# Ledger of designs, part 42: designed miniproteins, single chains

Each design is a single chain, and the fold is of that chain. pLDDT is the mean over its residues in the fold that is shown.

## One batch from the design tools (miniprotein)

Design m1534
Fold by ESMFold2-Fast:
Structure m1534 (fold): chain A 84 residues (1-84)
Amino acid sequence: SVVNQIRQAVTSIKNGKYDTAIDLLQQAAKQSSGKVKDYLQKAIDYLKQGKVIKSLQYVVKAADLLGDQKLADQIRDFIKKLKK
């Protein structure tokens, strides 16, 4: 499931496993289309640049479009903690 790949990618980011997160986001993007795929691709590009917060902001946009409000809110909370 695309949603499960995104959840695993976010967990990998929380654990500092960015290469694992990139692989999971790439798998999610390959199974996606339209705006979801575009947002996941931007998330991958920012994560490769070490721009973790910008990456997570695009992952939130993808989660919102997929209708997973709980996942989107969990990622928003993680972003807030990273900005402190």
Scores: mean pLDDT 89

Design m1535
Fold by ESMFold2-Fast:
Structure m1535 (fold): chain A 80 residues (1-80)
Amino acid sequence: MIAELDALEAQAQTSSKAEIRAMLDEIVERAKRVLSEKDVALVEDMAESVYRVIETQSLDEAKAAFAAFVAVVKQLLEKE
């Protein structure tokens, strides 16, 4: 999963807002299958925040928010 997250993070740098949102949804669905309930709740809360950045802010800010989100998901996976 971490290697897959690295690939998605790299892909996000050349992606549109719609593509970033689709990748965000994919990460949330994968997290639900592998993380604890507490960590899933944190991931879902952070995903909602990133979604709002995608809808209301620039593409550059959306990419930055997505990168920060991926970094937290990787950290949670390393704890499991």
Scores: mean pLDDT 80

Design m1536
Fold by ESMFold2-Fast:
Structure m1536 (fold): chain A 93 residues (1-93)
Amino acid sequence: KLEEAAELLEEVAKIFEEEGHNDLAKDLREIADLLKEKNLEGAAKAFKKLLEKYDIKDKEKFINFLSSLFDDEEKRELLKETLKKLIELAEKL
């Protein structure tokens, strides 16, 4: 489950890298690596840092945007649920 979500974030990172957003791609890969390690607290902190770095005010809109990069509904839902969980954890940190 977390490993699958990490793979989806790696795919998102590749898309952003291809569009020239190398820093964002690197930040997304950091979150993916932490998810692979099952380090949810670390992933939540990294995601919070990403949202602050890029001044993302509408967190839900951003999560929906990232998930919309996939045509597969199960992939969209998995990524969306995982990122929402990271937001919930980050609000407690």
Scores: mean pLDDT 86

Design m1537
Fold by ESMFold2-Fast:
Order: structure tokens, then C-alpha cells, then sequence
Structure m1537 (fold): chain A 62 residues (1-62)
């Protein structure tokens, strides 16, 4: 099965955050990588955005 990696980069109050999410073809999250400093809330939002983007990309490719 194919695995898709999606990175979301955000700047929150001058701090850089990059969250990379790896998902399978069904949108199940296999791995999450976080780079930089941010609040837990900002990390969770970036993770959710990456998962949603990955699912949309998988659906658009079908």
C-alpha cells in the first residue's frame, strides 16, 4: 500500500513549526514528526491540517 508524507510549516508568534505526517491510502496516521518549538495546541492544529491535506491529495489522485 502507498504511504504519503505531508509537511505543514507554520510560524506562530515568531516561532517556526514543521509537522510531517505519514498516512496510508485510507488516511490512517502511521507516523508524526515535529520540528521546532510550539504550543501543544499549535502542534495539534498543524497535525490535523497535515492529515486533512493528505486525505484530500489521496482522494484527488483517485
Amino acid sequence: MAVLGVSVRRVDEGKELTVTVYVDRNGNVLKVEVEGEASEEAIEKAKQEAVELAKRLLEEAA
Scores: mean pLDDT 76

Design m1538
Fold by ESMFold2-Fast:
Structure m1538 (fold): chain A 62 residues (1-62)
Amino acid sequence: GKKIEEIVDGLIKAIKEGMPEEILKEIIKRLVELGFAKIEDLLKEAKKKGDEELVKLLETLL
């Protein structure tokens, strides 16, 4: 959905801007806990966008 695309775009931007992996993992876990996203949906969108860094990070959270 549109919100998943926006979340994934934000995460990709954060990675490119040098946000620490530990902080990115905390953000992702919070988004999942709050019901804003499922890891599987984020992973699917990250794969569509071809961002291997985000794909690898999300796979560690499965």
Scores: mean pLDDT 84

Design m1539
Fold by ESMFold2-Fast:
Structure m1539 (fold): chain A 79 residues (1-79)
Amino acid sequence: GMMEEIEKLIKRLEELIKETVKEAEELKKKGDEKRARLLLDIALGLLRIWLGVAKLIGDEELAKRLDELIEKLEEIMKK
């Protein structure tokens, strides 16, 4: 029940991050670095909210997966 919903949530978040990164790269190619950065900042903020929720409810697996996505996105944003 609940575990299947968490897996679906993580998969959707991973897909959203991949799409957001692709959109940001397209914006950078068009010279719109400000909007590219804004999209990445919004995605990072959303992941951090979900990480906070996971920690509050004690879901260690969800928290670990979200932390990994946050670190990956932060690394992409440094380039």
Scores: mean pLDDT 80

Design m1540
Fold by ESMFold2-Fast:
Structure m1540 (fold): chain A 90 residues (1-90)
Amino acid sequence: MEEAEELVKKGEELFKQGKRDEAASYYLRAGRIYFENGDLEKAKEYFEKAIEAKPSPLAYGYLSRVYKAMGETEKAEEYRQKAKELIEKK
């Protein structure tokens, strides 16, 4: 979990510097580690911060998977659709 905490710290520093793309990358990496370790609440928090820094299909896709793991099926489908919409607009 120390690795995820260091990624969060770097993401927060980058976000404060206005480096939103880089901040989103660090938040996504931290959220993924929490998700793989079963910490669904922290995974949700950091994927939401990644979306706040920069919306991306990857961030919405991971947030959808977190909601599915939490049993929130309607929210999971909502974020899955948001991920698809961002891909289709490119």
Scores: mean pLDDT 84

Design m1541
Fold by ESMFold2-Fast:
Structure m1541 (fold): chain A 74 residues (1-74)
Amino acid sequence: SLQEETERLIEKARELIAKAVASEDPLDRDIYLGIAQIVAAVALNAAKRAGDEESVKLAQETLDEITATDRALR
């Protein structure tokens, strides 16, 4: 279902955030966070279209976590 696919995208974005945090190379961090942001944004759009308020919240929280992680890794 669209909901299950959206949840999978959010999970993938979170995995990418974890890879960024584990990476010592600034370029690898930027790549992982950049891909995470794209994946989380796609998930947010899919959740909004589905009317899935829970997935909208999770996708937005994931985008906020990406922003916070980027600031912390500077």
Scores: mean pLDDT 85

Design m1542
Fold by ESMFold2-Fast:
Structure m1542 (fold): chain A 55 residues (1-55)
Amino acid sequence: SNEEAVAKEVARYEELSEEQLKTMIDFIRQHLARYPDEFTKTLLERLEELLKERE
């Protein structure tokens, strides 16, 4: 399922620093604006929650 693929990808980003995570979120937002897809949108939402938990 897409949820499993997203969870696996999110686990990779858990090893990033807060600054690196912010940079990746900005990159993904720009990519999503140009190439909208459900996987990338769900990934972005999960990464934004991960960043929020680190604040």
Scores: mean pLDDT 80

Design m1543
Fold by ESMFold2-Fast:
Structure m1543 (fold): chain A 106 residues (1-106)
Amino acid sequence: EIEPLSKEERALFYTGLAQYYLKKGDYEKAISYAEKAIELDPENARAYTVLGEAYLQKGEYDKAIEYYEKALKINPNNKTAWRGLAEAYRKKGDVEKAEEYEKKAS
């Protein structure tokens, strides 16, 4: 008898779905699944990174920055989140912060 998926396994599953829909350009589904992953695991840096990337692609740069900062608070070595912060600040016209955060991503 196989036990049902644990909370951790369900969080990983929803994070995977969020990443899949992000790659497909379905940002609404990516956000929905990332939010479900965070509800199960509030320390899920990858799910916060997906939220940042989805909002960045939607042109909601302030929300993108907020979620990338949450991802980096959990995992400061998240190069994807540093690159996302750099891009969001560049899109807002803050070239100096964009260059600073690009250096953190290297």
Scores: mean pLDDT 87

Design m1544
Fold by ESMFold2-Fast:
Structure m1544 (fold): chain A 92 residues (1-92)
Amino acid sequence: GAEAGRAGKRGGLEAVRGAKTAEGAARGTGGALAGIGGEFEALTTGNDAAAGNSGYSGGEAGVLGGKLGGSEEGERAGREGKEAGRAAREAA
C-alpha cells in the first residue's frame, strides 16, 4: 500500500541528499548518477511496487556513485535508499 510507496520515495530522497554531498566532493559522474536515481524515485507516483523498485535502484546507484566519487556520505545514503526500497518491495 501507501507505506511501501512512501518508503521508496524516502529512500530516493536520501540518495539525492547523499549524491549532492558526493558531487561537491567528487564533481563527477558518480554523484550525478546517484542524484538522478533519487529524483526518479521522488517522481514515482501511486505505484507501490514501482516505488519500491525505483528506491532500490536509486539506492544502488547511490552506492555506486558514492564509491566512484569516493564519498562516504553518498555511499551511506545509497545504502539507506536501497534498504528502504527493499523494505517497500518486501511489503508489496
Scores: mean pLDDT 52

Design m1545
Fold by ESMFold2-Fast:
Structure m1545 (fold): chain A 82 residues (1-82)
Amino acid sequence: ADEDYEKAVELLKQGRYEEAVEYFKRAIEKDPNNARAYATLGIAYVKLGKLSEAVKAFRKALELDPNLVPWIQRLADELLAA
């Protein structure tokens, strides 16, 4: 279990986007191959209006795991739900 990743997802669901970004960065620092952490970091950047950073994060996620497109779609739907 990645505690920093799970904490970041919870913060994102709470609308605490800046804190979520910090925890996603910690998760990536521990595991630079965590494609899901990059994908979810991208969603957090979208929420903050940081589209350039979001594109870079999504690109890295797909470089690590190109099969993430359907997963990113489902994750975005879940995390963007009010």
Scores: mean pLDDT 80

Design m1546
Fold by ESMFold2-Fast:
Parts: structure tokens; sequence; C-alpha cells
Structure m1546 (fold): chain A 62 residues (1-62)
């Protein structure tokens, strides 16, 4: 049903928000990140933020 699709999308959005916040915390609190490791985490964060934006746009279309 449409309601089940909406609830599933909300669940996925909440999961992505959690992953993004965890990654931001890791970037702030890990004292010994190399330049390469920091860059990889920043690229992963950017990808997750883009995915979140896409999922929120899909939710608005439902």
Amino acid sequence: SKREKILRQIGEILRLIGEIEDLKLKLKTEPDLSEEEKKKLEEELKKLEEELKKKMEELRKL
C-alpha cells in the first residue's frame, strides 16, 4: 500500500540520518585519522548526504 511505502521510506531516511551523524562524530573524535582516511570518510559522508536528499525527494513524490 501507499502508506507502507511511505513508512518504509521514513525508516530508510531515519537510518541514513543516523549513519551520517555517526560518521560526523567519527570525523570529530578520531585523533589519529590520516589525510587519506579523512578524505575517504568525507567522500562517504558526501555520498550519504546525497542519498538522503534523493530519498527525501522520493518521499515527497509519494
Scores: mean pLDDT 83

Design m1547
Fold by ESMFold2-Fast:
Structure m1547 (fold): chain A 62 residues (1-62)
Amino acid sequence: DAEEAAKAVKEELLELGVPEEVAELIAEKHKKLMEENDGKLDINKSNEYQKEIDKEIEKIKK
């Protein structure tokens, strides 16, 4: 379920110290990508998604 997957992503991001607003935006994007691809993530889009997460984590660590 895309909604449960998005919830799991949000929880993981919050545990990593990502702000709730940012975690929710990333989780919403993940949900849309899963819904548009019948529950499958495009590998290229997944790589871009991981880079966005890393960037946000680095901003918080400052």
Scores: mean pLDDT 68

Design m1548
Fold by ESMFold2-Fast:
Structure m1548 (fold): chain A 72 residues (1-72)
Amino acid sequence: MEEEAKKLLEEARKAIDAGDIPKAVSLLQKISDIINKLREAGQLEKAIEYKKEFLDLGVELGRRNRARQAAA
């Protein structure tokens, strides 16, 4: 689970940087599912760590979407 979460976080960052919004949204959904599984497994510290990165990526994605709408 940890290696998968790290890989998905890296892919989500790349998708956001590339402007691939649908791919970024899909990857963030998968990361959210892994965070929930970590919580169920009692790995609370890891779940909190990945949740922080998940929220940071969500903020960045929202910022890019607003900038795109303002530029259109």
Scores: mean pLDDT 78

Design m1550
Fold by ESMFold2-Fast:
Structure m1550 (fold): chain A 58 residues (1-58)
Amino acid sequence: SMMEELVEQVIKYLNEKGIDAGSPLDRELIQARVEALQAQSVEEYIAHLKDDAPTQYS
């Protein structure tokens, strides 16, 4: 499905950035986040994370 493909693309992106993701729980959380944001691409998902989460690292 498009959702499964998008979740796998997000996991691949996170792994390329050195974030260990890909467990069933990680997949479920990413899917829930994608659904909540109504993101249609990995780039859109990442853009929303940068807007919502920049303060989490400060």
Scores: mean pLDDT 71

Design m1551
Fold by ESMFold2-Fast:
Structure m1551 (fold): chain A 73 residues (1-73)
Amino acid sequence: SRATALLAAAGIALIAGEPRLAVELAREAYELGADLEEVREIARRAAELAREQGDEEAAREAEELIRRVEAEM
């Protein structure tokens, strides 16, 4: 499915060191009904990576996605 492909792409973005792209892809997957636990895990990893890189905006967007997903769990 498109949601599954987006989650896979988000995981690859994390491996590539791209937290912003990972959050963007995970958010699109979330909107398409992806597994909430998988979206949350990718968003958590993206937040950690963004903080390591000093990307405060990416970290904020990842935390926002985590809060949104957790509100549905």
Scores: mean pLDDT 88

Design m1552
Fold by ESMFold2-Fast:
Structure m1552 (fold): chain A 56 residues (1-56)
Amino acid sequence: SSLEEELKREIERLGVRLALQGKNEEAERLSKQGIEALDAGDFEAARKYIEELRKL
């Protein structure tokens, strides 16, 4: 898949896993911001949100 599709899948996977760990609110907020960044074509911002998700 394209880079956009790969980053989108990574955000979605991290968001689901963190939600299952009881980190729902923060994971949902960061996932939403990451997806919005990808929709805007801002891959740098999307990567930053992915890193924030990984730190949770």
Scores: mean pLDDT 80

Design m1553
Fold by ESMFold2-Fast:
Structure m1553 (fold): chain A 56 residues (1-56)
Amino acid sequence: SDTLETGERLQYVMDWARRTGSREEVRALGRELGGMDAERTAELARQRYDEIQQQE
């Protein structure tokens, strides 16, 4: 459940960054996410998702 929800948050964050940010920002975010373990990735995804929700 949490793993699936994390994947959905990651997809949302990446899509938002791709739509509103530069290619460099998308690549930097992907690199940061790819360098983390599952727990760190889930935490980052939640934080970024919440930040985006506050802006929309």
Scores: mean pLDDT 66

Design m1554
Fold by ESMFold2-Fast:
Structure m1554 (fold): chain A 98 residues (1-98)
Amino acid sequence: EEGVIEIIRGIADLVRLAAENTEEPKNDSEKIAKGVFETFYNSVKKRLEKEGYTANSPEELALLYERLLVRDALRQGIISPETAEKILKEIDEELKKL
């Protein structure tokens, strides 16, 4: 369970970084990286919109997506209800600070 939560939090961090990335690519490698990040970001936005969420900041986007991933992990039986409740409460408290 702990390893799954670490992965979910890592993915949420990548979502925040993708949402914050406004730099123009200087070479082909950066252009490829930008394309990958844009594809990932658009996938996250579509998932959130499908679930009825809109985000007003990169931090809110990341927290909302983390919340969805925790719910998915609970639904798949990868984490316990007790673990999911604890993490969701932590996410909700962070969302209240925004």
Scores: mean pLDDT 77

Design m1555
Fold by ESMFold2-Fast:
Formats: sequence, structure tokens, C-alpha cells
Structure m1555 (fold): chain A 63 residues (1-63)
Amino acid sequence: SAAEEARIRRALASGEAAVASGDRTLILVTLHELRELLKTITDPELRARAQALIARAEELLAA
């Protein structure tokens, strides 16, 4: 649905902001939220965006 898509896009935007902040605690919380969100995404473009953001968050936490 359009409402579901809008919710996912908003969550991804919030996740991008969290990753951009460099705050390790916020990034860790975001990683958990994105992993849960990914389970609900069926759109291939939104899935790719979520997976890319998860990978970026994991890289930052590994440093």
C-alpha cells in the first residue's frame, strides 16, 4: 500500500540520518530497527536501500 511504502521510506530516511550522525549508540539502534524493517519489505528497490544502509551501519560499528 502507499501508506506502507511511505512508512518504509520514512524509516529509511531516519536510518540514513542516524548513520550520517556518527553516533555509535544511535547507529546500533538503527541497525536493529533496519534488520526488523527488512523482514517486511517486498519492494526490490526499498530492500536494496535497506540492505545498503545495514551494510554501511555494520561497517561503521566494526571500525
Scores: mean pLDDT 84

Design m1556
Fold by ESMFold2-Fast:
Structure m1556 (fold): chain A 74 residues (1-74)
Amino acid sequence: SATERTIQDIVGEAMRLYGRLRAEGASPEEIRKAVREYVKKKADEAGLSEEQKEELLKQTERAVRLADATLAAR
């Protein structure tokens, strides 16, 4: 659906921001805050419902945790 594509696009953009901030040496706390603020802004701009925003935030938080765990194992 258009909504699923929008959520996927925002998560992808958020993870690109995550990668950039990590490369710049930002702390995990700073990265999580910036990524969360970014997805909230994009969700509002896209006109997502509260339920869709919760799904987007859940997917983004999961992606960040997986990335953090993978990088911590190195």
Scores: mean pLDDT 84

Design m1557
Fold by ESMFold2-Fast:
Structure m1557 (fold): chain A 92 residues (1-92)
Amino acid sequence: SEEQRKAFLDRIREIGKELGLPESLTNKLVELARQALDNVGVPQSVELPTSDAPLAVAIIDEAAAQNGIKVEISLEPGSKPGTRRVVVTVLE
């Protein structure tokens, strides 16, 4: 539902704030999640530093689970050393 989608995005922002993440990183995660919601069944991705990628996966997975949003998340090699691609697909 639209309410679940909004709550999912708001929860990503809340977790980012609780963990003291840079606003730029939190905004990238919210934008990735929003793009995934706008493109159900189609993988959306963002490239992050290797240190940030596992945290991004954990935050999106937790926010989705808490709001009944079914997601598939994977980590792929980035375009350069020291980066990873976080891939998120929202499922129906």
Scores: mean pLDDT 88

Design m1558
Fold by ESMFold2-Fast:
Structure m1558 (fold): chain A 88 residues (1-88)
Amino acid sequence: DPEIKNLEETIEELKELARKYTDPERQKELLARLDELLERGKEAIKNNDREKLLEITEELVELRNEIIEYASGGDLEKKIALREELYK
């Protein structure tokens, strides 16, 4: 399923960002949250649950922004560069 594959690839990219730029305690928390979203997302895609997919997409966007904020240390230029790197 292309949607599941795209979700898996997005989650893996965010996991790599977390592994590279966060401390072990924060990394463990972020990876667990990403794993939960991946599992929930796969089930929602499999069930064609549009409402659940929207909720998961919103949570994923929020988590992505949190990871980018942490990885950038709040620096706007680094934040822009990280977003461009993830979406090229």
Scores: mean pLDDT 77

Design m1559
Fold by ESMFold2-Fast:
Structure m1559 (fold): chain A 60 residues (1-60)
Amino acid sequence: LSPAQRRVLAALRAAGGEPMSPRTIAAALGQSQSTVSRALRELERLGLVERRDGRYALAP
């Protein structure tokens, strides 16, 4: 995983399974929304996160 992907996964784990928007994750990590959105798309492709109503959570 890239450093950006690892940070996004860490943020979702810290949320305790609560779905987060790309904007909320970007704010929490101090990163651009573009960087976070790209990382989320790659993590979704890998099956590590799932998208629900425009938000993302850890895959079961």
Scores: mean pLDDT 84

Design m1560
Fold by ESMFold2-Fast:
Structure m1560 (fold): chain A 74 residues (1-74)
Amino acid sequence: SMKEVNELLREIEELLLKNAEKLRNLSPEQKAELFQLIAEIQKVAKELLEGKISAEEAIKRLKELFKRIKEILE
């Protein structure tokens, strides 16, 4: 559902804001990976808005991206 998509996007934003200090201290390689994951989140949101993917597909992709971001930050 769109509610679950919005909840996931909010949780990702909260994780990034909570870890803002850690973000500054990441290696160049970790920063590059993190920025690539953020770009993929933006692409998922755009494709969902344009009707190119379903909400269910967006949820699946966002959950995977969220897991990868957690692995970098936690």
Scores: mean pLDDT 86

Design m1561
Fold by ESMFold2-Fast:
Structure m1561 (fold): chain A 113 residues (1-113)
Amino acid sequence: EKQKKLDEAIDYFLKGMKALEEGNYEEAISYFEKARQLFKEAGDKELEARAHILLGRAYYKLNDYEKAVEHFEEAIKLFEELGKTSPQVYELLAEAYEKLGDREKAEEYRKKA
């Protein structure tokens, strides 16, 4: 049932946001992964992209910049499929590339923000 999946995904998403706010980054990742999967199964690309943004932020807080990049790039791809721009996500991606020492990619994505 599509509505049941969306309701469950939103519940996990809210639990993930609470864990993220409390600094429980591994717990936040667990909840956001469950929300992302359910949003994907429900076909809601916008909420799936938002879950990827929060996954990227949680990985960034854990200093896992490679995974942060992966999730921010997936969020951008989903927004592009929806015909939407994502300047906030480009800025987050640029910050993650700066942390990885990839200044060229960081400058490229800042210009898109």
Scores: mean pLDDT 89

Design m1562
Fold by ESMFold2-Fast:
Structure m1562 (fold): chain A 55 residues (1-55)
Amino acid sequence: SEHQQLRQRLVELVRKFVAGKLTLEEINDLIAEARALGDESTVLEAEQIKELLEK
């Protein structure tokens, strides 16, 4: 499902974040997709990662 694919993508972006390879574009794209699908849990987790990335 689209929600399952978003969750898998979130896991990939978390791994990229800990490796220092995550870009703002990647996390913003995931947030936009999750919002469009109404996946609030994925939005909240992705926004927290974005906040950490922007520090």
Scores: mean pLDDT 84

Design m1563
Fold by ESMFold2-Fast:
Structure m1563 (fold): chain A 85 residues (1-85)
Amino acid sequence: IEEEVNSLLEEGRKLLDQIEKAKETDRKKAFELAMKFYEVIAKLQYLASKLDEETRKKVYEEINELVKRLKEILPSFDIPDVKIE
């Protein structure tokens, strides 16, 4: 689980870099990458729900930081809110 969470967090960061690069040249591609990013976030939330409270809180803080970065990169894209338990 910890390896899967770390892998997904890394995938999320890479997707954000790709979205930031694409937003200036291919708006459609940027939005498609944002949808993939959301799928990664959903998987992270699911896996985090299986962790102990202390570790889960840290993972949710990382998820919230990633979502905040996406909102800064694509402010016109509606993103579901991430809740910390």
Scores: mean pLDDT 73

Design m1564
Fold by ESMFold2-Fast:
Structure m1564 (fold): chain A 62 residues (1-62)
Amino acid sequence: SAEAEALAEETERRALELYLQGDLEGAIRLVEKALPRLEELDPELAARMRRGLQDLKALLSQ
C-alpha cells in the first residue's frame, strides 16, 4: 500500500541518517518502532525491514 511504502521509505531514510551519524542504537529503535504498523499494512514489507533490523543489530554487537 502507499501508506506502507511511505512509512518504510521514511523509516529507512531516517534510520540511514542516524547510522551515518554513528547513532546505530537510534537507527535500530526507529525501525523497531515502525514494525508493528508495517505488519498491519504490509506483512511482506515488514519482513524485509526485520531482516535489515537483524543486520543492524549484528553491527551493534561488534
Scores: mean pLDDT 83

Design m1565
Fold by ESMFold2-Fast:
Structure m1565 (fold): chain A 74 residues (1-74)
Amino acid sequence: MAEEHERLGERARERGDFRSAGEHYRLAGEEYEKQGDLEKAAEYYRKSAAAYVRAGDYSSAIRSGKKSQELFLS
């Protein structure tokens, strides 16, 4: 699941679909979090936040960014 969302997020980013990229990176972060891979989860939540900023979706960017910060600090 997580690997699938990583690939879909990267493909979306390559074609400039930053909203889709943000969503897939967020889903990858959620799956890594479920697996207990908190470092990977934080990485993908961070990528999600960056993609959402580029999409102009600041509410989703803030949400993903906070999640990344929480996991990094734990």
Scores: mean pLDDT 85

Design m1566
Fold by ESMFold2-Fast:
Structure m1566 (fold): chain A 60 residues (1-60)
Amino acid sequence: SDATLRALAEKYGLPLEAVRELARLIEEGKATPEAVARLAEKYGVSTEALEKAGVELVLS
């Protein structure tokens, strides 16, 4: 849900759009380490923060 994506963005200090793109990568089975690193570069955020948000999304 959009509310879940917003909560994760706030929790990990990520732009909402970065979390949305991460969720899409996970849903499409494309959340490889390389894709996550590329997303981190695109938004100027840490790869570790995206990885932690990704684990929470998979567990949701």
Scores: mean pLDDT 85

Design m1567
Fold by ESMFold2-Fast:
Structure m1567 (fold): chain A 111 residues (1-111)
Amino acid sequence: SPLSEEEKKKLAASEGFNEIYDDKVKEAEELVKEGKLEKALKLYESLVESLEEVLGPDHPKVIETRVKLAEVLEKQGKLEEAKKLYEEALERAEKTLGEDHPFTLRVRELL
Protein backbone atom coordinates (compact mmCIF):
# COMPACT_ATOMS: atom_id res chain seq x y z
CA SER A 1 0.00 0.00 0.00
CA PRO A 2 1.28 3.56 -0.70
CA LEU A 3 2.44 5.68 2.25
CA SER A 4 -0.22 7.65 4.16
CA GLU A 5 0.34 11.27 5.31
CA GLU A 6 0.86 9.93 8.87
CA GLU A 7 3.44 7.39 7.59
CA LYS A 8 5.26 10.18 5.67
CA LYS A 9 5.47 12.21 8.90
CA LYS A 10 6.88 9.18 10.77
CA LEU A 11 9.36 8.60 7.93
CA ALA A 12 10.58 12.22 8.36
CA ALA A 13 11.13 11.62 12.11
CA SER A 14 14.41 9.84 12.98
CA GLU A 15 12.63 7.40 15.35
CA GLY A 16 9.95 6.44 12.80
CA PHE A 17 12.16 6.30 9.69
CA ASN A 18 13.48 2.74 10.07
CA GLU A 19 10.10 1.35 11.23
CA ILE A 20 8.14 2.70 8.22
CA TYR A 21 10.94 1.89 5.76
CA ASP A 22 11.38 -1.70 7.03
CA ASP A 23 7.59 -2.28 7.14
CA LYS A 24 7.05 -1.11 3.53
CA VAL A 25 10.09 -3.06 2.25
CA LYS A 26 8.79 -6.24 3.96
CA GLU A 27 5.33 -5.67 2.42
CA ALA A 28 6.90 -5.30 -1.05
CA GLU A 29 9.15 -8.37 -0.57
CA GLU A 30 6.10 -10.49 0.40
CA LEU A 31 4.26 -9.25 -2.72
CA VAL A 32 7.28 -10.34 -4.82
CA LYS A 33 7.27 -13.81 -3.16
CA GLU A 34 3.55 -14.14 -4.00
CA GLY A 35 4.23 -13.23 -7.66
CA LYS A 36 2.29 -9.94 -7.30
CA LEU A 37 5.00 -8.05 -9.16
CA GLU A 38 2.82 -5.12 -10.34
CA LYS A 39 1.67 -4.41 -6.75
CA ALA A 40 5.28 -4.67 -5.50
CA LEU A 41 6.40 -2.29 -8.28
CA LYS A 42 3.76 0.32 -7.38
CA LEU A 43 4.65 0.09 -3.67
CA TYR A 44 8.40 0.57 -4.38
CA GLU A 45 7.57 3.47 -6.78
CA SER A 46 5.47 5.13 -4.03
CA LEU A 47 8.22 4.48 -1.45
CA VAL A 48 10.94 6.00 -3.73
CA GLU A 49 8.77 9.10 -4.34
CA SER A 50 8.09 9.59 -0.59
CA LEU A 51 11.75 8.99 0.38
CA GLU A 52 12.96 11.47 -2.29
CA GLU A 53 10.59 14.14 -0.90
CA VAL A 54 11.91 13.60 2.66
CA LEU A 55 15.61 12.74 2.09
CA GLY A 56 16.47 13.89 -1.45
CA PRO A 57 17.28 11.76 -4.52
CA ASP A 58 20.94 11.03 -3.59
CA HIS A 59 20.27 9.69 -0.07
CA PRO A 60 21.57 6.07 0.33
CA LYS A 61 18.11 4.74 1.30
CA VAL A 62 16.59 6.29 -1.85
CA ILE A 63 19.32 4.73 -4.03
CA GLU A 64 18.86 1.35 -2.26
CA THR A 65 15.07 1.46 -2.83
CA ARG A 66 15.57 2.29 -6.55
CA VAL A 67 17.77 -0.84 -6.81
CA LYS A 68 14.92 -2.90 -5.27
CA LEU A 69 12.52 -1.33 -7.79
CA ALA A 70 14.89 -2.31 -10.65
CA GLU A 71 15.02 -5.91 -9.32
CA VAL A 72 11.19 -6.12 -9.57
CA LEU A 73 11.31 -4.77 -13.15
CA GLU A 74 13.93 -7.42 -13.99
CA LYS A 75 11.64 -10.16 -12.58
CA GLN A 76 8.84 -8.80 -14.82
CA GLY A 77 11.17 -9.20 -17.85
CA LYS A 78 11.50 -5.41 -18.29
CA LEU A 79 15.26 -5.75 -18.68
CA GLU A 80 16.00 -2.40 -20.41
CA GLU A 81 13.99 -0.45 -17.79
CA ALA A 82 15.77 -2.35 -14.98
CA LYS A 83 19.20 -1.70 -16.58
CA LYS A 84 18.49 2.05 -16.81
CA LEU A 85 17.57 2.20 -13.09
CA TYR A 86 20.68 0.18 -12.13
CA GLU A 87 22.86 2.59 -14.18
CA GLU A 88 21.23 5.64 -12.54
CA ALA A 89 21.63 4.04 -9.08
CA LEU A 90 25.30 3.22 -9.80
CA GLU A 91 26.04 6.83 -10.88
CA ARG A 92 24.38 8.23 -7.73
CA ALA A 93 26.07 5.65 -5.45
CA GLU A 94 29.52 6.43 -6.95
CA LYS A 95 29.01 10.17 -6.30
CA THR A 96 27.43 9.83 -2.83
CA LEU A 97 29.13 6.74 -1.27
CA GLY A 98 32.24 6.41 -3.46
CA GLU A 99 33.32 3.91 -6.14
CA ASP A 100 34.75 1.42 -3.62
CA HIS A 101 31.75 1.37 -1.22
CA PRO A 102 30.31 -2.19 -0.76
CA PHE A 103 26.86 -1.05 -1.97
CA THR A 104 28.33 0.61 -5.11
CA LEU A 105 30.25 -2.59 -5.93
CA ARG A 106 27.05 -4.68 -5.53
CA VAL A 107 25.09 -2.40 -7.91
CA ARG A 108 27.93 -2.63 -10.46
CA GLU A 109 27.70 -6.46 -10.32
CA LEU A 110 23.99 -6.22 -11.29
CA LEU A 111 24.96 -4.60 -14.63
Scores: mean pLDDT 82

Design m1568
Fold by ESMFold2-Fast:
Structure m1568 (fold): chain A 88 residues (1-88)
Amino acid sequence: SLLEEAIKNLEKARKYAEQGKADEAVSYFEKARDLIAEASRQADLLTQAELTFVDMIVSLAIRAAKEGNFEEAVEYAKLAIEQLKKLS
């Protein structure tokens, strides 16, 4: 599913963030956002609200990674993964 693919991209982003690799981490976070956006277009209103919240968390992870705050990026990635697992 799109959400399972989003989770895989978030897990890769988290792994790169743990290694301090900002560009790779951001690339995988952005891929996850694209998959979340696609899933949201096909979702009911309640699921769209949950996916919008997850997108916000991923956006915060991207900002943290770009600023070199890798520990914060990893924590946001973990939160986004856990939220998507509840919806999958």
Scores: mean pLDDT 91

Design m1569
Fold by ESMFold2-Fast:
Structure m1569 (fold): chain A 67 residues (1-67)
Amino acid sequence: MEAIERAEKVRELQDRLADAFENRDLERLRELAEELGLDPAADLGTLLRALLERELEKGVLRFKRLG
């Protein structure tokens, strides 16, 4: 994947993660974990922590703090 497309997909993953977490859709959360290279069986806390660290580093989370 190219850098620009990767950044846009990260935003889509954020949206999907937020929706899946709000709706308690475990299957979507597992797919997101696999996309991020994480174990889909890992606890949500571990997944969210890794996601937050990635988003903070890239600054994408700033646009999603309202949710």
Scores: mean pLDDT 59

